# Designs tried in a protein design run: designed miniproteins, single chains, continued (5). Part 81

Each design is a single chain, and the fold is of that chain. pLDDT is the mean over its residues in the fold that is shown.

## One batch from the design tools (miniprotein)

Design m18800
Fold by ESMFold2-Fast:
Structure m18800 (fold): chain A 98 residues (1-98)
Amino acid sequence: SSRQLSLQNTRQVADYFRQGLTDIGLTSLGDQGARRMLDLAQRNIDSPDSVFDGMMAGLGRVSLDARRTSSSDQVVGVQQVVQDSRDLLDQYRNQILS
């Protein structure tokens, strides 16, 4: 069903994001961001548009947190992981919004 695909795709994006940040030494930020994305998706499961918007907002907040707490080089790495995660989320958008 579209709901099952939405949950599966949300988990895949969160796991991709978590691993990407772990690979650049930001494991705690990755874990916190992934958990927040999954929590927002779970709370908004009855509103597919809100699931998508919530995940995008979560990625934006991670970018802001990185600028506050990370070196300039780490911020570049975070922005790449955030962009890749957004690209993956956009690829799954039709399944999340269906």
Scores: mean pLDDT 73

Design m18801
Fold by ESMFold2-Fast:
Structure m18801 (fold): chain A 96 residues (1-96)
Amino acid sequence: SVMELVKLMMRALAASAEFYVFLRMAENGKYEKAREELRKLIEFAKKLPNPELSKIVLESARKMEELLKKKDIEGLRKIVDETNKRIQELIKELLA
């Protein structure tokens, strides 16, 4: 239904925004706050009704967790951009 599609788009946009908040915290050296944002993203993903969106968020969050441990800021920027492109592609496929 249109309402379920709108809810999915809102959840996808919320996840995208939270990934940028996470990235900003990491870029500013706020690693503990970045870890907390990542934990929230993982818990959010587990509650997502759409399995493809849940998979994208969970797989991306796990990669981000490893890059955060290494303090690899360039790797984090790359994976956040790639994740947001995957989310946008999912939305585009659902609208086609």
Scores: mean pLDDT 85

Design m18802
Fold by ESMFold2-Fast:
Structure m18802 (fold): chain A 110 residues (1-110)
Amino acid sequence: EERRKRIEELLKEFKEALEKGDYDKINQLVDEALASGDDEFAEEFLAGYLVAKGYTPESARLNARLYLMALKEGLAKPATSDKEAYEEAVKLIPEVSKFKLGEVVTKKDL
C-alpha cells in the first residue's frame, strides 16, 4: 500500500537521524508526518519505528500516540525515549496521568 511504502521511507531516514543525534532531521521528519494532516499516518510511522527497536506492537502504538499528543500540544521537545515524552506530557496535561506508565511503556528491557 502507498501509505506503508511512505512509512518505510520515513522510518529509514528516522533511524539514520537518531543514530547521528541529528535532532533537526528528526524534527523535520516528525513535522513532515504531522503536516500530512493524517494522524493515523504519523502514529503508524512512529509505532513502526518502535516495533523495529524491539517494542511490542501494542506498546509501540500506545507510546506513539502519547508522544504525538505531547508533541502536538508543544509539551515535549523531540524525545529520544517514550519515557521522556510521557513525563513532559503528564506535567502539562494532567489527564494523561490517568494512564499508568506500564500501559504505554514496556517495563521489560530485554
Scores: mean pLDDT 56

Design m18803
Fold by ESMFold2-Fast:
Structure m18803 (fold): chain A 75 residues (1-75)
Amino acid sequence: MEEKKLLIEAAKIEGLELSEEEVEEILESMSEAERELAKRAAEVKIAEARGEEDAEKLREEVLELLREEREKRAA
């Protein structure tokens, strides 16, 4: 699923009705690292809502990205 579509779907699960234009503007304001985190967070939320077994794996991937960012800031 494309990044924009993932964020729209995740927003609907939270009860937020975001337009494609609003999501595009949000993504354009984000850094590359922020976009990757947002994409992964959206994938986790969609997987959880669908009861998919991959939800735990996707959460671990998000945690790894957060750890990498912390390590880069500590260096």
Scores: mean pLDDT 71

Design m18804
Fold by ESMFold2-Fast:
Structure m18804 (fold): chain A 82 residues (1-82)
Amino acid sequence: SAAEATLQRATDLVARVQRLLDESATASEEERRAILAEMRRIRAELEALLAAETDPRVRAVLEGMIAAVDHYIAEVEALIAA
C-alpha cells in the first residue's frame, strides 16, 4: 500500500541517519559538518513524507521518526561543539 511504501522509505531514511551517527564518532570536524548537512537533508525528506501523508497513525509514526532524527542531529552538533 501507499502507507507501507511511505513507512519503508522513512525506515530506510532513519537507518541512514543511524549509520551517519556511527560514522560521526571517528570523523574529523569537517566530515562531521558534512554528516550534519546530510542528516538535515534526510530530516527534510521525512518532513515532506509527513506533509503528503493523510493517515493519522502513519503521521504519528513519521513524527516520532523526525523526533529521533532531531535527537541524532543534536548528538552530532554536540560532538562539533566539544
Scores: mean pLDDT 91

Design m18805
Fold by ESMFold2-Fast:
Structure m18805 (fold): chain A 66 residues (1-66)
Amino acid sequence: MEISDAAKETVLNGLVSLARDEYGLSDEQVEELERKARERLQTVRTVDELIGLVNEVLKEVEELAK
């Protein structure tokens, strides 16, 4: 199933909000995370690839929040 750009943007916005609001990352950390995630999203085509990216980003958020 092909993932729309709108779905990718929704997921990215959710990850950014989680990093900022739940994990308390700085604006600089959030901007860098968003930049990297957005770059990776350009290669994502399937739901499985999106799930993989979300898991990688969540792991990075957890490490930055320590």
Scores: mean pLDDT 81

Design m18806
Fold by ESMFold2-Fast:
Structure m18806 (fold): chain A 65 residues (1-65)
Amino acid sequence: GAEEAGKAGADAGRAALEAGASAEEAGRQTKIMLDRAIEEENLDEEEIRKATLMAVGGYLEAAGL
C-alpha cells in the first residue's frame, strides 16, 4: 500500500546516504524506488500522494534536513 511504497522510497534514499552518496543522488534513489513501488502496487492518486509524502519525509529526515 501507500505506507509500504513510501517506506521503500525513504529506505532507498537512506541506504544511498549510508553508502556515501550525495543528498541529490539519495533523492534520486528515493524517487526511483517510490515510482517502482507505485507501478507494482497499482496505487491510486490518493495513495500516490500519501506514499510521496512518506518517502520525501523519510528522505529529508535521513539527510538531516
Scores: mean pLDDT 86

Design m18807
Fold by ESMFold2-Fast:
Structure m18807 (fold): chain A 94 residues (1-94)
Amino acid sequence: SALDRTIAAARARAAAELSPAAVALFDEFLGRVRQAYAEATSLEEFVARLQELARELAARLDADPSLTPAQRELIEGLVARVYTVALDELEARA
């Protein structure tokens, strides 16, 4: 699927540019997006879950002193891209 391809591409980029600890955090949130997508019964429910995940991610990134501003921006951008593709695929199923 487009979602699986986007996740694979995002993970490859993260592995190239981030520390192992930052990659692990990123992988945690990618897994949670995939779970939210698989369990979603409506587009509205999925959007609400993504908004909560985005809030949790921002808080985790802000709390981590080992991450540079550039690394935080990269993680947020890659996760946002995965969110967009997941929303597009879920909408196409409706």
Scores: mean pLDDT 81

Design m18808
Fold by ESMFold2-Fast:
Structure m18808 (fold): chain A 96 residues (1-96)
Amino acid sequence: SEIDEYIEKLRKEGKSEEEILRLKVVRLLSALGIEVAALSFLGDPRAEEFKKELLKLLEEFEKAESLEELKEILKRAEELYERMVREIEEAVAARA
């Protein structure tokens, strides 16, 4: 809800749909970086795999020129975030 309120504010301030999408991607890629750090701290063997996937998404985001490319990057970033959260939950459960 707080993120949705921030996005609504940006729309009211005249930010384009592309600018809003780019901000959504940046926020999610930042969250992915935190999850990679958490997996690395836990000593998870998949931390390097997830880091490589994140770096590839960052490179594709820097090169993205269209709304369609940005939407695809956002979708892939959301799927990667879900996979990382699940891996963290499994790693924590295995140690409990």
Scores: mean pLDDT 82

Design m18809
Fold by ESMFold2-Fast:
Structure m18809 (fold): chain A 103 residues (1-103)
Amino acid sequence: NKEMADLIKELVKLLKKLFELLTGEISEAQKKLIDWLNEIAKKYEAGEELSETEREKLVDIIKGVIALAKQIKENKDVLSEEVIKIAEELEKVAKKLLEMIES
């Protein structure tokens, strides 16, 4: 599914920007998360079906991203406008991904 692949790639781009803005670098755990999401995007591009374990892990990651975006928005008084805008876009992309997976 090209639309799923494109949304996951957009999620990855936004996460990379967010991590760089918050800490100035991407941690090894964040790099592993990005690499895994890129592999899932490739599977969707190839028309491959995800295993149940892969789908459950993707859903958990997406829900975690939504929670992170909400937490960032709650701290708008101490975070930059750029970080808040990225969090808003992350929440939109993550929610659309979740709707498509659960449909």
Scores: mean pLDDT 85

Design m18810
Fold by ESMFold2-Fast:
Structure m18810 (fold): chain A 88 residues (1-88)
Amino acid sequence: SDEEAIDIVVDKVVEAAKEHDKDGDGTITLEEVREAIRKALPGASDAQIDAFVAAVRAHDTAGDGKVTLEELKAAARAFARASIEAAK
């Protein structure tokens, strides 16, 4: 299902991002998000990665260049849903 596919993508992105959260404080920088998405989706183009980072930045309500794991989950879910919709 679309929901199952979205959950798989979100889980992969979050797991990759956790590798960069050494202190367990639940915050990740935008540079670390870029590295996490490249690990989670190694076949993604630079343009797709840039689009994902831009989506994460849009969910950064503080505008400090850092994102919480919850903001990352929201952005990943939105990105995955948009990608599935574009494929139909």
Scores: mean pLDDT 73

Design m18811
Fold by ESMFold2-Fast:
Structure m18811 (fold): chain A 93 residues (1-93)
Amino acid sequence: AVTLNDVTYVAKNDVTDVTVTATISSSGATQLMLIVRSEESGLTLEQKIVGPLATPQTVTATVTVNRSDSKNLATFISTSENTASATVTIKAA
């Protein structure tokens, strides 16, 4: 299982860095998939696989998306070897 602990975004010129902190509590090694999509269009803007990871572990991962692609970002965390997922919608501050 994966738990999403924190999501932050940092605007830099034409891009936004999306940083996620997540805890993986399932026993065994697993991969974490970070997915950022546009809330408006539902399109995936970026995805990143982190791992393999030994569990339990808290991990931080960052992906960069274009600021012009969406005002609102939905961030998903899942384990690619486990069907569990967590979703957080990021709104422009």
Scores: mean pLDDT 64

Design m18812
Fold by ESMFold2-Fast:
Structure m18812 (fold): chain A 60 residues (1-60)
Amino acid sequence: SKKEKENLLKAAKYFESLDDLKTAKIIYESVKKGLSQREAAEKIGMSLSQLNKAVELSNL
């Protein structure tokens, strides 16, 4: 969905702010492929809850 894409882009920016460019790249590629937040989290090797926390932290 559009909301999932927006959330993934926020998470990617959060990881870029931490200089975690590898994680950010996986998220950007997931967005390009139309993957869900769950599928992106699985590709990174984290839980959906951890990815959702990154989205929240990107707003701070």
Scores: mean pLDDT 85

Design m18813
Fold by ESMFold2-Fast:
Structure m18813 (fold): chain A 64 residues (1-64)
Amino acid sequence: SAALEKQKREMHQKLLEESIQNTDKLLAYRKENPHNRDGIEAFSAQLTSELMELRKQAEKELEG
């Protein structure tokens, strides 16, 4: 059980890292383009913030 849980957490962490990287790119683009407020970009920035909060909680769970 512990071995399977470790593997699942490693895979989950990998996916979270990739998601955060993509999310950071979207947020950085938004910050550099302050008047670029297309609906999808505004939504992406909000989703980015939510994802990063969820990621921090998930990372604590993976470690704790």
Scores: mean pLDDT 69

Design m18814
Fold by ESMFold2-Fast:
Structure m18814 (fold): chain A 65 residues (1-65)
Amino acid sequence: SLEEEIEKLRKEQHELNKQIVATMEALRTASGEEAKQLSAEGAELMDKASKVAIELLRLEDELYK
């Protein structure tokens, strides 16, 4: 159902946000190659989170029709 799809995406968004926070905290003490890798991973996670957020807004809008 539409509600089940929204719930699945909300759980995915929550997990992505947790990973983003963990990556940001790791970046506070990282240096050199580790910092470069964590920065790239963080950017990928943020891109994924943005796509999930857009899809959630689209589906939630459909629910209120």
Scores: mean pLDDT 85

Design m18815
Fold by ESMFold2-Fast:
Structure m18815 (fold): chain A 86 residues (1-86)
Amino acid sequence: MEKLEKLLEALEWLRGRTSDPATRAAIDALIAAIRAGKEALERGDLEAAQSQVATLRALAAASPDPHVRDLALAAVEVIEEAMREQ
């Protein structure tokens, strides 16, 4: 899942440059959800992958940071595309 790895790299880069604890916590939550979604896809667990999509959408809706929101929605798109290919 090269696209998910690229998103994880972008989030880890942003995390390293963030001093705000709330934004850092949001980025940590996004990284955890993306990793869980990737693991679910690797297992062929589409229900678990769909659950992580719901988590990412909720994080996007709750985040005041537009960059965090955009990365969360990009992760949703990649996971949903991968679910359609299985």
Scores: mean pLDDT 81

Design m18816
Fold by ESMFold2-Fast:
Structure m18816 (fold): chain A 70 residues (1-70)
Amino acid sequence: MKDYYLSLLETYKKVAPKLTPEQIEEMIEDIKNLEERAKKELSPEDYAEVQKAFDETRKILEKVLEEKKK
């Protein structure tokens, strides 16, 4: 289950440069929902690993969004 979240976040990072600002904003909201779901589904240990990936992915998406707002 942990690998599902990690793979999905990697896909988001890879696809983000090709998306519109609106699609990136939707993706950031999706990440928030996925993080809540991971918190419920995963053990505290697995969630700690995935939480770092969520934080990194969110920062990358926010940076891409800011660049597209230029």
Scores: mean pLDDT 80

Design m18817
Fold by ESMFold2-Fast:
Structure m18817 (fold): chain A 78 residues (1-78)
Amino acid sequence: MELEEKAKKYEDEANKLHRESQRALAAGDPERAVRLHAEAVGNYTKALLLKQGVSEEEADKAARETAERAYRHQLAQL
């Protein structure tokens, strides 16, 4: 099974979440926008690491940590 196929799935999800984040911001819901953006960052990170041959377990852990940092950083700016 090719890691590229899994990576593409996470990239597609990240693009969808990014679009939803922008819509939430336009609708006046910055907290929801920040959450959706963090989820998008996590999915992009997972896709990138999978393409680099990192295991799914390690990629998932790194993606979760990166999303959590993005969420806290942006939430603090609201």
Scores: mean pLDDT 83

Design m18818
Fold by ESMFold2-Fast:
Formats: structure tokens, sequence, C-alpha cells
Structure m18818 (fold): chain A 68 residues (1-68)
């Protein structure tokens, strides 16, 4: 019943979508608009994997530079 579990996750995502987007943006150190695009764009696994790698680099160096 992976389909049923997937529906539950999708519904939870819709209910707390904005919160999820905000948290995702903060955790990855990216703009909320970028996080929204990644999360809402056709659920591409490759895109998510690439985003994680980029966020790892950008988040690490960006957070270091953003520190004031």
Amino acid sequence: SSSALFEELERLYEENKEEAIELFAELYGIPKSTARKILLEEDKEAALEAAKKLAKKLGLEDVEIEIR
C-alpha cells in the first residue's frame, strides 16, 4: 500500500506546504522562491538530488559569508 502512504504524505505536504517550504529554504540556505520551485516542480528525484548537492556547497559557503 505504498500508494496510500504516498497520498497521506502528499496531503500532509499540502496542509503544511508553506511551512515545509520555509523550513526547506532555511535548512538549505536558499531563497524561499527557489525552495518552492524545487518542492513543487513535478517532483523530480534528479532535481532533488542535484539540489541537495548544490545546497550543500551553497549553504555551507553562503551561510559562512552571510554571517554578520
Scores: mean pLDDT 55

Design m18819
Fold by ESMFold2-Fast:
Structure m18819 (fold): chain A 67 residues (1-67)
Amino acid sequence: MSPEQAATRLLQQGLDALRQGDTESARGHARQAARLGSEHARQAYQALEQGDSQTAEQHLQQGLQQL
């Protein structure tokens, strides 16, 4: 799988987890996507660390649109 496809899948999994209320899984997926170079995933991870799930969801959605 290309890095872009892997990042897309991780962003989608993070968004799905967050929508299910699973902030721990969302944080893990956002961190992995950030390691693959997704700046939006990095911003989502930082938002989740601050407890801001709404801002994290917005960053994950934007990351999916820009990959």
Scores: mean pLDDT 82

Design m18820
Fold by ESMFold2-Fast:
Structure m18820 (fold): chain A 89 residues (1-89)
Amino acid sequence: GENLERAEELIVEAANLILENSKDLEAQILAGVAMLIVAVNRALGELDESLLRRAIELLREAAKLIKDPKVRQKVLDLLRQAERLLEES
Protein backbone atom coordinates (compact mmCIF):
# COMPACT_ATOMS: atom_id res chain seq x y z
CA GLY A 1 0.00 0.00 0.00
CA GLU A 2 1.94 3.01 1.37
CA ASN A 3 5.34 1.78 0.14
CA LEU A 4 4.09 1.31 -3.46
CA GLU A 5 2.49 4.78 -3.47
CA ARG A 6 5.69 6.37 -2.09
CA ALA A 7 7.82 4.46 -4.64
CA GLU A 8 5.58 5.85 -7.43
CA GLU A 9 6.04 9.41 -6.05
CA LEU A 10 9.86 8.99 -6.08
CA ILE A 11 9.77 7.60 -9.65
CA VAL A 12 7.72 10.64 -10.79
CA GLU A 13 10.16 13.01 -9.01
CA ALA A 14 13.15 11.33 -10.73
CA ALA A 15 11.47 11.50 -14.17
CA ASN A 16 10.62 15.19 -13.69
CA LEU A 17 14.23 15.97 -12.69
CA ILE A 18 15.46 14.35 -15.93
CA LEU A 19 12.89 16.21 -18.06
CA GLU A 20 13.67 19.57 -16.37
CA ASN A 21 17.49 19.24 -16.32
CA SER A 22 18.42 17.31 -19.50
CA LYS A 23 18.33 18.43 -23.15
CA ASP A 24 19.34 14.91 -24.28
CA LEU A 25 16.57 13.56 -26.52
CA GLU A 26 17.17 9.90 -25.54
CA ALA A 27 17.04 10.80 -21.81
CA GLN A 28 13.79 12.74 -22.39
CA ILE A 29 12.24 9.81 -24.33
CA LEU A 30 13.20 7.32 -21.57
CA ALA A 31 11.78 9.62 -18.86
CA GLY A 32 8.62 10.16 -20.96
CA VAL A 33 8.07 6.40 -21.33
CA ALA A 34 8.60 5.94 -17.55
CA MET A 35 5.95 8.63 -16.93
CA LEU A 36 3.60 6.84 -19.37
CA ILE A 37 4.09 3.59 -17.42
CA VAL A 38 3.16 5.46 -14.18
CA ALA A 39 0.09 7.01 -15.89
CA VAL A 40 -1.08 3.56 -17.12
CA ASN A 41 -0.52 2.10 -13.63
CA ARG A 42 -2.64 4.90 -12.09
CA ALA A 43 -5.38 4.45 -14.73
CA LEU A 44 -5.68 0.73 -13.84
CA GLY A 45 -6.56 1.72 -10.23
CA GLU A 46 -3.94 -0.63 -8.69
CA LEU A 47 -0.20 -0.10 -8.34
CA ASP A 48 1.68 -2.85 -10.18
CA GLU A 49 5.15 -3.42 -8.68
CA SER A 50 6.49 -4.92 -11.94
CA LEU A 51 5.46 -1.81 -13.94
CA LEU A 52 7.10 0.44 -11.32
CA ARG A 53 10.30 -1.66 -11.56
CA ARG A 54 10.24 -1.20 -15.38
CA ALA A 55 9.93 2.57 -14.90
CA ILE A 56 12.95 2.51 -12.52
CA GLU A 57 15.01 0.57 -15.14
CA LEU A 58 14.18 3.17 -17.84
CA LEU A 59 15.07 6.08 -15.53
CA ARG A 60 18.40 4.44 -14.59
CA GLU A 61 19.26 4.29 -18.31
CA ALA A 62 18.20 7.96 -18.66
CA ALA A 63 20.41 8.89 -15.67
CA LYS A 64 23.51 7.59 -17.54
CA LEU A 65 22.82 10.25 -20.22
CA ILE A 66 22.70 13.18 -17.75
CA LYS A 67 25.82 15.36 -18.05
CA ASP A 68 25.33 17.20 -14.73
CA PRO A 69 26.76 14.85 -12.02
CA LYS A 70 24.69 16.47 -9.23
CA VAL A 71 21.40 15.94 -11.09
CA ARG A 72 22.49 12.39 -12.06
CA GLN A 73 23.31 11.55 -8.40
CA LYS A 74 19.96 12.97 -7.18
CA VAL A 75 18.05 10.90 -9.78
CA LEU A 76 19.95 7.73 -8.82
CA ASP A 77 19.33 8.39 -5.09
CA LEU A 78 15.56 8.73 -5.72
CA LEU A 79 15.54 5.50 -7.77
CA ARG A 80 17.46 3.60 -5.04
CA GLN A 81 14.89 4.78 -2.45
CA ALA A 82 12.00 3.72 -4.73
CA GLU A 83 13.55 0.24 -5.32
CA ARG A 84 14.08 -0.22 -1.56
CA LEU A 85 10.39 0.60 -0.91
CA LEU A 86 9.35 -2.01 -3.51
CA GLU A 87 11.61 -4.60 -1.77
CA GLU A 88 9.98 -3.75 1.61
CA SER A 89 6.42 -4.12 0.26
Scores: mean pLDDT 83

Design m18821
Fold by ESMFold2-Fast:
Structure m18821 (fold): chain A 109 residues (1-109)
Amino acid sequence: NEKKLEEFVEKVKPIMEILEKAKKEKRPVPELSEKEKELLETMEKILKLQHKMTQLLLDPNVSYEEIKEELERLTEEILKETDNEELKEVIEALKKLALEEIDELEAAE
């Protein structure tokens, strides 16, 4: 399942590089295909999820149980907005890995 996340990131990298190059050259962003837009939108949702999880992990007033509940809530929202079955598998894999990481952190205390 980590392989699904790695394959997804490798698919998004060239799209992100095109966008970064356009920004550096101060030219209009090239028109993306619907598949490329879907990959970018999914990546943006994943990055927002990771940012939120990091903020919660750094907050001393938030319990590990609350972090897990928020992770489950946010991933369910992303899954409801995602029609692509392969992208749903990526989101499910990310959720599973994140829950395992939170469990490891909780066990270390």
Scores: mean pLDDT 80

Design m18822
Fold by ESMFold2-Fast:
Structure m18822 (fold): chain A 68 residues (1-68)
Amino acid sequence: SMEDKRRELTERGKEEITRLVQEGASLDELVQLIRDTKDEAEKEGIPEDYIHLILQELGEHLQRLLDE
């Protein structure tokens, strides 16, 4: 389902963000990962509303790791 795809991409993105942060990745690398995730979701035909949710959750996860 589209909901399953959204959850899968979100969880994978969070895992990759956590790994990159732990490895001391640059802000540019983190931004590129989020951009690549958006591009992948668009190519897979995921609706815009679900893409917004994925990006929001990834951004919140990154903020939580760095500031919160």
Scores: mean pLDDT 82

Design m18823
Fold by ESMFold2-Fast:
Structure m18823 (fold): chain A 64 residues (1-64)
Amino acid sequence: TDDTMRTNFVNGIRNNTDGVVTGDVNMYNIGIDNFRVGIDNGTDPHRITYGNDGVHDNVNRINN
C-alpha cells in the first residue's frame, strides 16, 4: 500500500504540472521536496486527490 500510494502521489504531481494546474512555484517546490524526504524515510502520506485541489492540499499540509 505505501509503495503504491507514494508512486501514485509522485505521478499525480507530475501529471498536474503537465496539465492545466499552475500553483505557487515556491510553495509547490517546497511541497515536493519535503514530501520526497518523507517518502525516503518510509512515511505514509495521506491519500490526496490529484489536480489543483490535490496539489494545494499537499502543499498546505506540509506548510501547515
Scores: mean pLDDT 45

Design m18824
Fold by ESMFold2-Fast:
Structure m18824 (fold): chain A 55 residues (1-55)
Amino acid sequence: SREELLAFAAQLRARAEQYRAQAAQTSDPLERDLLLGMAALLEGVAAWLERKAAE
């Protein structure tokens, strides 16, 4: 359902925020790059789900 798509998108955005927060705390550039990359992927999927929910 539309509600399920939006709920899933919200969960992915919350997880992306956690990864960005962790990235801000790490001094390891490789770990930071990985965390930011994972956040970006989750945000991309969330945006796709939000577009589908708007159809």
Scores: mean pLDDT 90

Design m18825
Fold by ESMFold2-Fast:
Structure m18825 (fold): chain A 80 residues (1-80)
Amino acid sequence: MQLTPEEEALMAALGALLQRHADRFPPDFEIEFRLEDGKLTVTIRVPDSPEALQLARELAAGIKAAAEAFGYDVEVRIET
């Protein structure tokens, strides 16, 4: 499926954010993105450790900031 230029720009910004934290990703790290009707839903799955939860919170904050900057509603779920 081909993304719009705005969706491509958002996904590029999210990709850059993830790359900045790549060295901190735990072995059981999973992230899912769903984009529907101007709403971005993100599920971050991490192990139940303080370091992994802190990473997930930092990613959630960055994802929200990026999505809002591109005019998207955003829902971020952190699962352990």
Scores: mean pLDDT 79

Design m18826
Fold by ESMFold2-Fast:
Structure m18826 (fold): chain A 95 residues (1-95)
Amino acid sequence: MKEKEEELKKLSEEILEILLPIAKELLEGKVDEKKIEEAAEKLSELLGLKKEEVIRLLKSEEGIRQLAVEATRALLKKLKDEESLAALEEVLAAR
């Protein structure tokens, strides 16, 4: 179990390193199509989503928020952390 936790932590950090620069550029009103395509290729492989869907989500602030939620949900499912999954769903319902 600890080995899976370390792998998932590293994967979470990789996902954040991809998402944070794109989210920052969107907040600044900047969009770089090449960066979005490169991020979408990596995220589609990591999350098991279609590249085209990820590209669409990365082009909006609401889409990035949804993608971050889906990434967190996918990671918690792989860890089989049912308590953290329930807590995530409760936090999302409260907001």
Scores: mean pLDDT 72

Design m18827
Fold by ESMFold2-Fast:
Order: structure tokens, then C-alpha cells, then sequence
Structure m18827 (fold): chain A 80 residues (1-80)
């Protein structure tokens, strides 16, 4: 799924979680995510120390809802 593919792009070392270092690297290497998404993920990492796929999907779901373009439930189910 698109969500799982995007998660793997952010997960630069392939360990199944996104760290603060991987998030910064993704922003510096051409912005795989926008500033709003970066800030949301940075906040989640600060709270949890790292983000797994399930937390990534939840952050993306909330960001998409705030933008008025909710992610289809089928896409969320395919990612998880």
C-alpha cells in the first residue's frame, strides 16, 4: 500500500521504526514529507521515542482528516 511504501522510505535503515534521526534525514534529503507532517511526526517521536508502522498510519490518518482529504479505510487496512 502507499502508506506502507511511504513508511519504508522514511525508515532509512529498515529496522521497522522511524527515529528522530531518520525523520531529520528525510527532510534534509529533499523532503519526503511536508513541514506540517514533519512537525506532527517530530511530536509523536518526542512522546514515544520512535514511530512504528501503526503509529505512522495513525499520524497520516489525522493529518489527512485535518486537510479535508481522509485516507480511504481500505488503504489503512492494506498498510496494517
Amino acid sequence: SVLAVDFRRLDLNGDGVITAEELVESLLSGGYIGKEAFDAFKAAIKEHGEIDLARYVEVMRKLAEKAGKPIPEEEIERAL
Scores: mean pLDDT 70

Design m18828
Fold by ESMFold2-Fast:
Structure m18828 (fold): chain A 97 residues (1-97)
Amino acid sequence: MRFKLTITSKPGTPDLAEARRVAAEIEIAVIEALQQVGASSPTEIKTEIVETPDGLRVVTTVVVDLPSEQAGKEMAARIAEKVPVIESIELEALPAP
């Protein structure tokens, strides 16, 4: 099944270099979690640094083919464990083409 994961970090300091470091950590965690599930490279991976009233947030969107919703939840849990500054991970099933 195709899934969209939206990974949002906790608000940080207004330091762009630190936000970029967090973005890299999230992307590495995504790649490692995909390898653990035996998935190929994600169809899409996009990271944005968003300015909010509370500070800079890192938002990473991943579109990936996974064998089940449970595999997606396990992937999300592994990513969250690896990167403690993650506030939320949203898992959404996409319609098959």
Scores: mean pLDDT 79

Design m18829
Fold by ESMFold2-Fast:
Structure m18829 (fold): chain A 99 residues (1-99)
Amino acid sequence: MKEKALEHIKKAAEHIREAIQALNAGDYETAIKHFEEALKHAQEALELARDNPEAVKALQGAIDSLKKAIEYAKQGNRDEAIKYANEAASKLGEAVDAL
């Protein structure tokens, strides 16, 4: 279901952008909540894209990077959290191109 997978990828990307803005404002609690919402949407996109191996690989990469962004945000490490958030956003873009 390509269209529904794309909608979830777009929502994940929106939450990543909001999380980065929260990190830049020093609001780590809000950033973590947005990363957790992005993770849920990326996981739903993965289930919907399961028959597309290239999209699955990209979405798995995005999920792994989001999990690292959450862990670094919980540690108060803004630079690493933003680095992995940007990596996740890049992987979501690769998933869109694969769909």
Scores: mean pLDDT 90

Design m18830
Fold by ESMFold2-Fast:
Structure m18830 (fold): chain A 94 residues (1-94)
Amino acid sequence: SPAEVLREMARIYEREAADPSRTEAQKKADELMAKTFEEVARLVEAGDYQRAAELVEKARKEISKLDLSENDKKVYTSILDTLARELRERAAAA
């Protein structure tokens, strides 16, 4: 299911956050991504695509505030922007 894919993404970010080679900012980004994907999965299962998109947009703003390299910011925000767009399209179709 789409929610299972989102939860698998959350687990990947949880594992990345535990990697001692990652910077403090990268670990914070990975933790935020993991929490965001878990909550989005819950909202998607509830059919609440609008709230899911809003949550992703909030996470995107928080990522932008972190002391990450420009390349890391671009990767994280691109993933969140793609997810937000997909969720908004589903909200509009419902």
Scores: mean pLDDT 89

Design m18831
Fold by ESMFold2-Fast:
Structure m18831 (fold): chain A 86 residues (1-86)
Amino acid sequence: MTVERAPVLASWDEEQIAVRERLWAEYEEAKRNGRLEEFERRQEEIVEKAKPVAEELEKNKDLEKMKELIRLVEKGASEAELRSLL
């Protein structure tokens, strides 16, 4: 299983760090495998779908829902599913 040492660094933002690291790891993998165009295209779709929901969650500082939003987006969830987090 994945190393569970993130909580030792910063309990409050450990979940955010884990989610961000996963997204960044996918970027690096795409870069190494010459799939940057595919990754960038996916990011544009993600931003278009998630931006309204992410902005609302950021206003409310719902870190737990922000974490779930990123996970749903990474799994290719629909815009309606993303909005269900609001």
Scores: mean pLDDT 64

Design m18832
Fold by ESMFold2-Fast:
Structure m18832 (fold): chain A 62 residues (1-62)
Amino acid sequence: MAEEIRQAAERLAAQGAAPEDVAALRELADKTEEAIRAGDNTAKREAVMAAYERALAAQRRL
């Protein structure tokens, strides 16, 4: 999950997505990793959902 979010951020960055959207996705990847490490399923779900919504918003602007 976290790696998928990072890959999405890199791909969107290469396509010229807004820097703030890319930065937010990288932060959400870090939050997802931390939640997995901590065993926090609620935080993991929230971070993944936020990443999905942010990636969609970034892609729709391309």
Scores: mean pLDDT 84

Design m18833
Fold by ESMFold2-Fast:
Structure m18833 (fold): chain A 67 residues (1-67)
Amino acid sequence: MSEEEIQQKLEEARVLSKEAMAGNKEAYKRLEKVIDELEKQEFSTLDQEVELGLLLIAYGIIKAIEK
């Protein structure tokens, strides 16, 4: 995945996490896929790693609610 694609995926995941937290199950499914794709990438910046870390925390909270 290119640097541009990683940045676009991070932004997509941010939007999806907000929608999933609001109860959108389709956004939650898409968020899972985007996070799985991002976890397989090596990031070139600390800012991107921090953003993924925050997204993983948000995803973990959503997953705990989706019992």
Scores: mean pLDDT 76

Design m18834
Fold by ESMFold2-Fast:
Structure m18834 (fold): chain A 80 residues (1-80)
Amino acid sequence: KRELAEENLRAAEELIRIAEEKLPSIKDMSPAEQTGLLMLLMAAKVNAELAARLDPSLEERAKELIERAEKLLEEAKKLL
């Protein structure tokens, strides 16, 4: 279903955007907030993967989002 795939892809994009905005302040966050940011990035990966599974034509875009989320996860872990 194209609509559902696009919704999942948009969700992934939004979650990554939120994470990018919050990442510079991760060291000033509480442990719960830090965990929340990591979970947000994991959710972004899941949404992107689901989008690719629902519509293979979105696979390249989903892959880009997954790579971006993975880079942000590594950066977040290094800043902790």
Scores: mean pLDDT 83

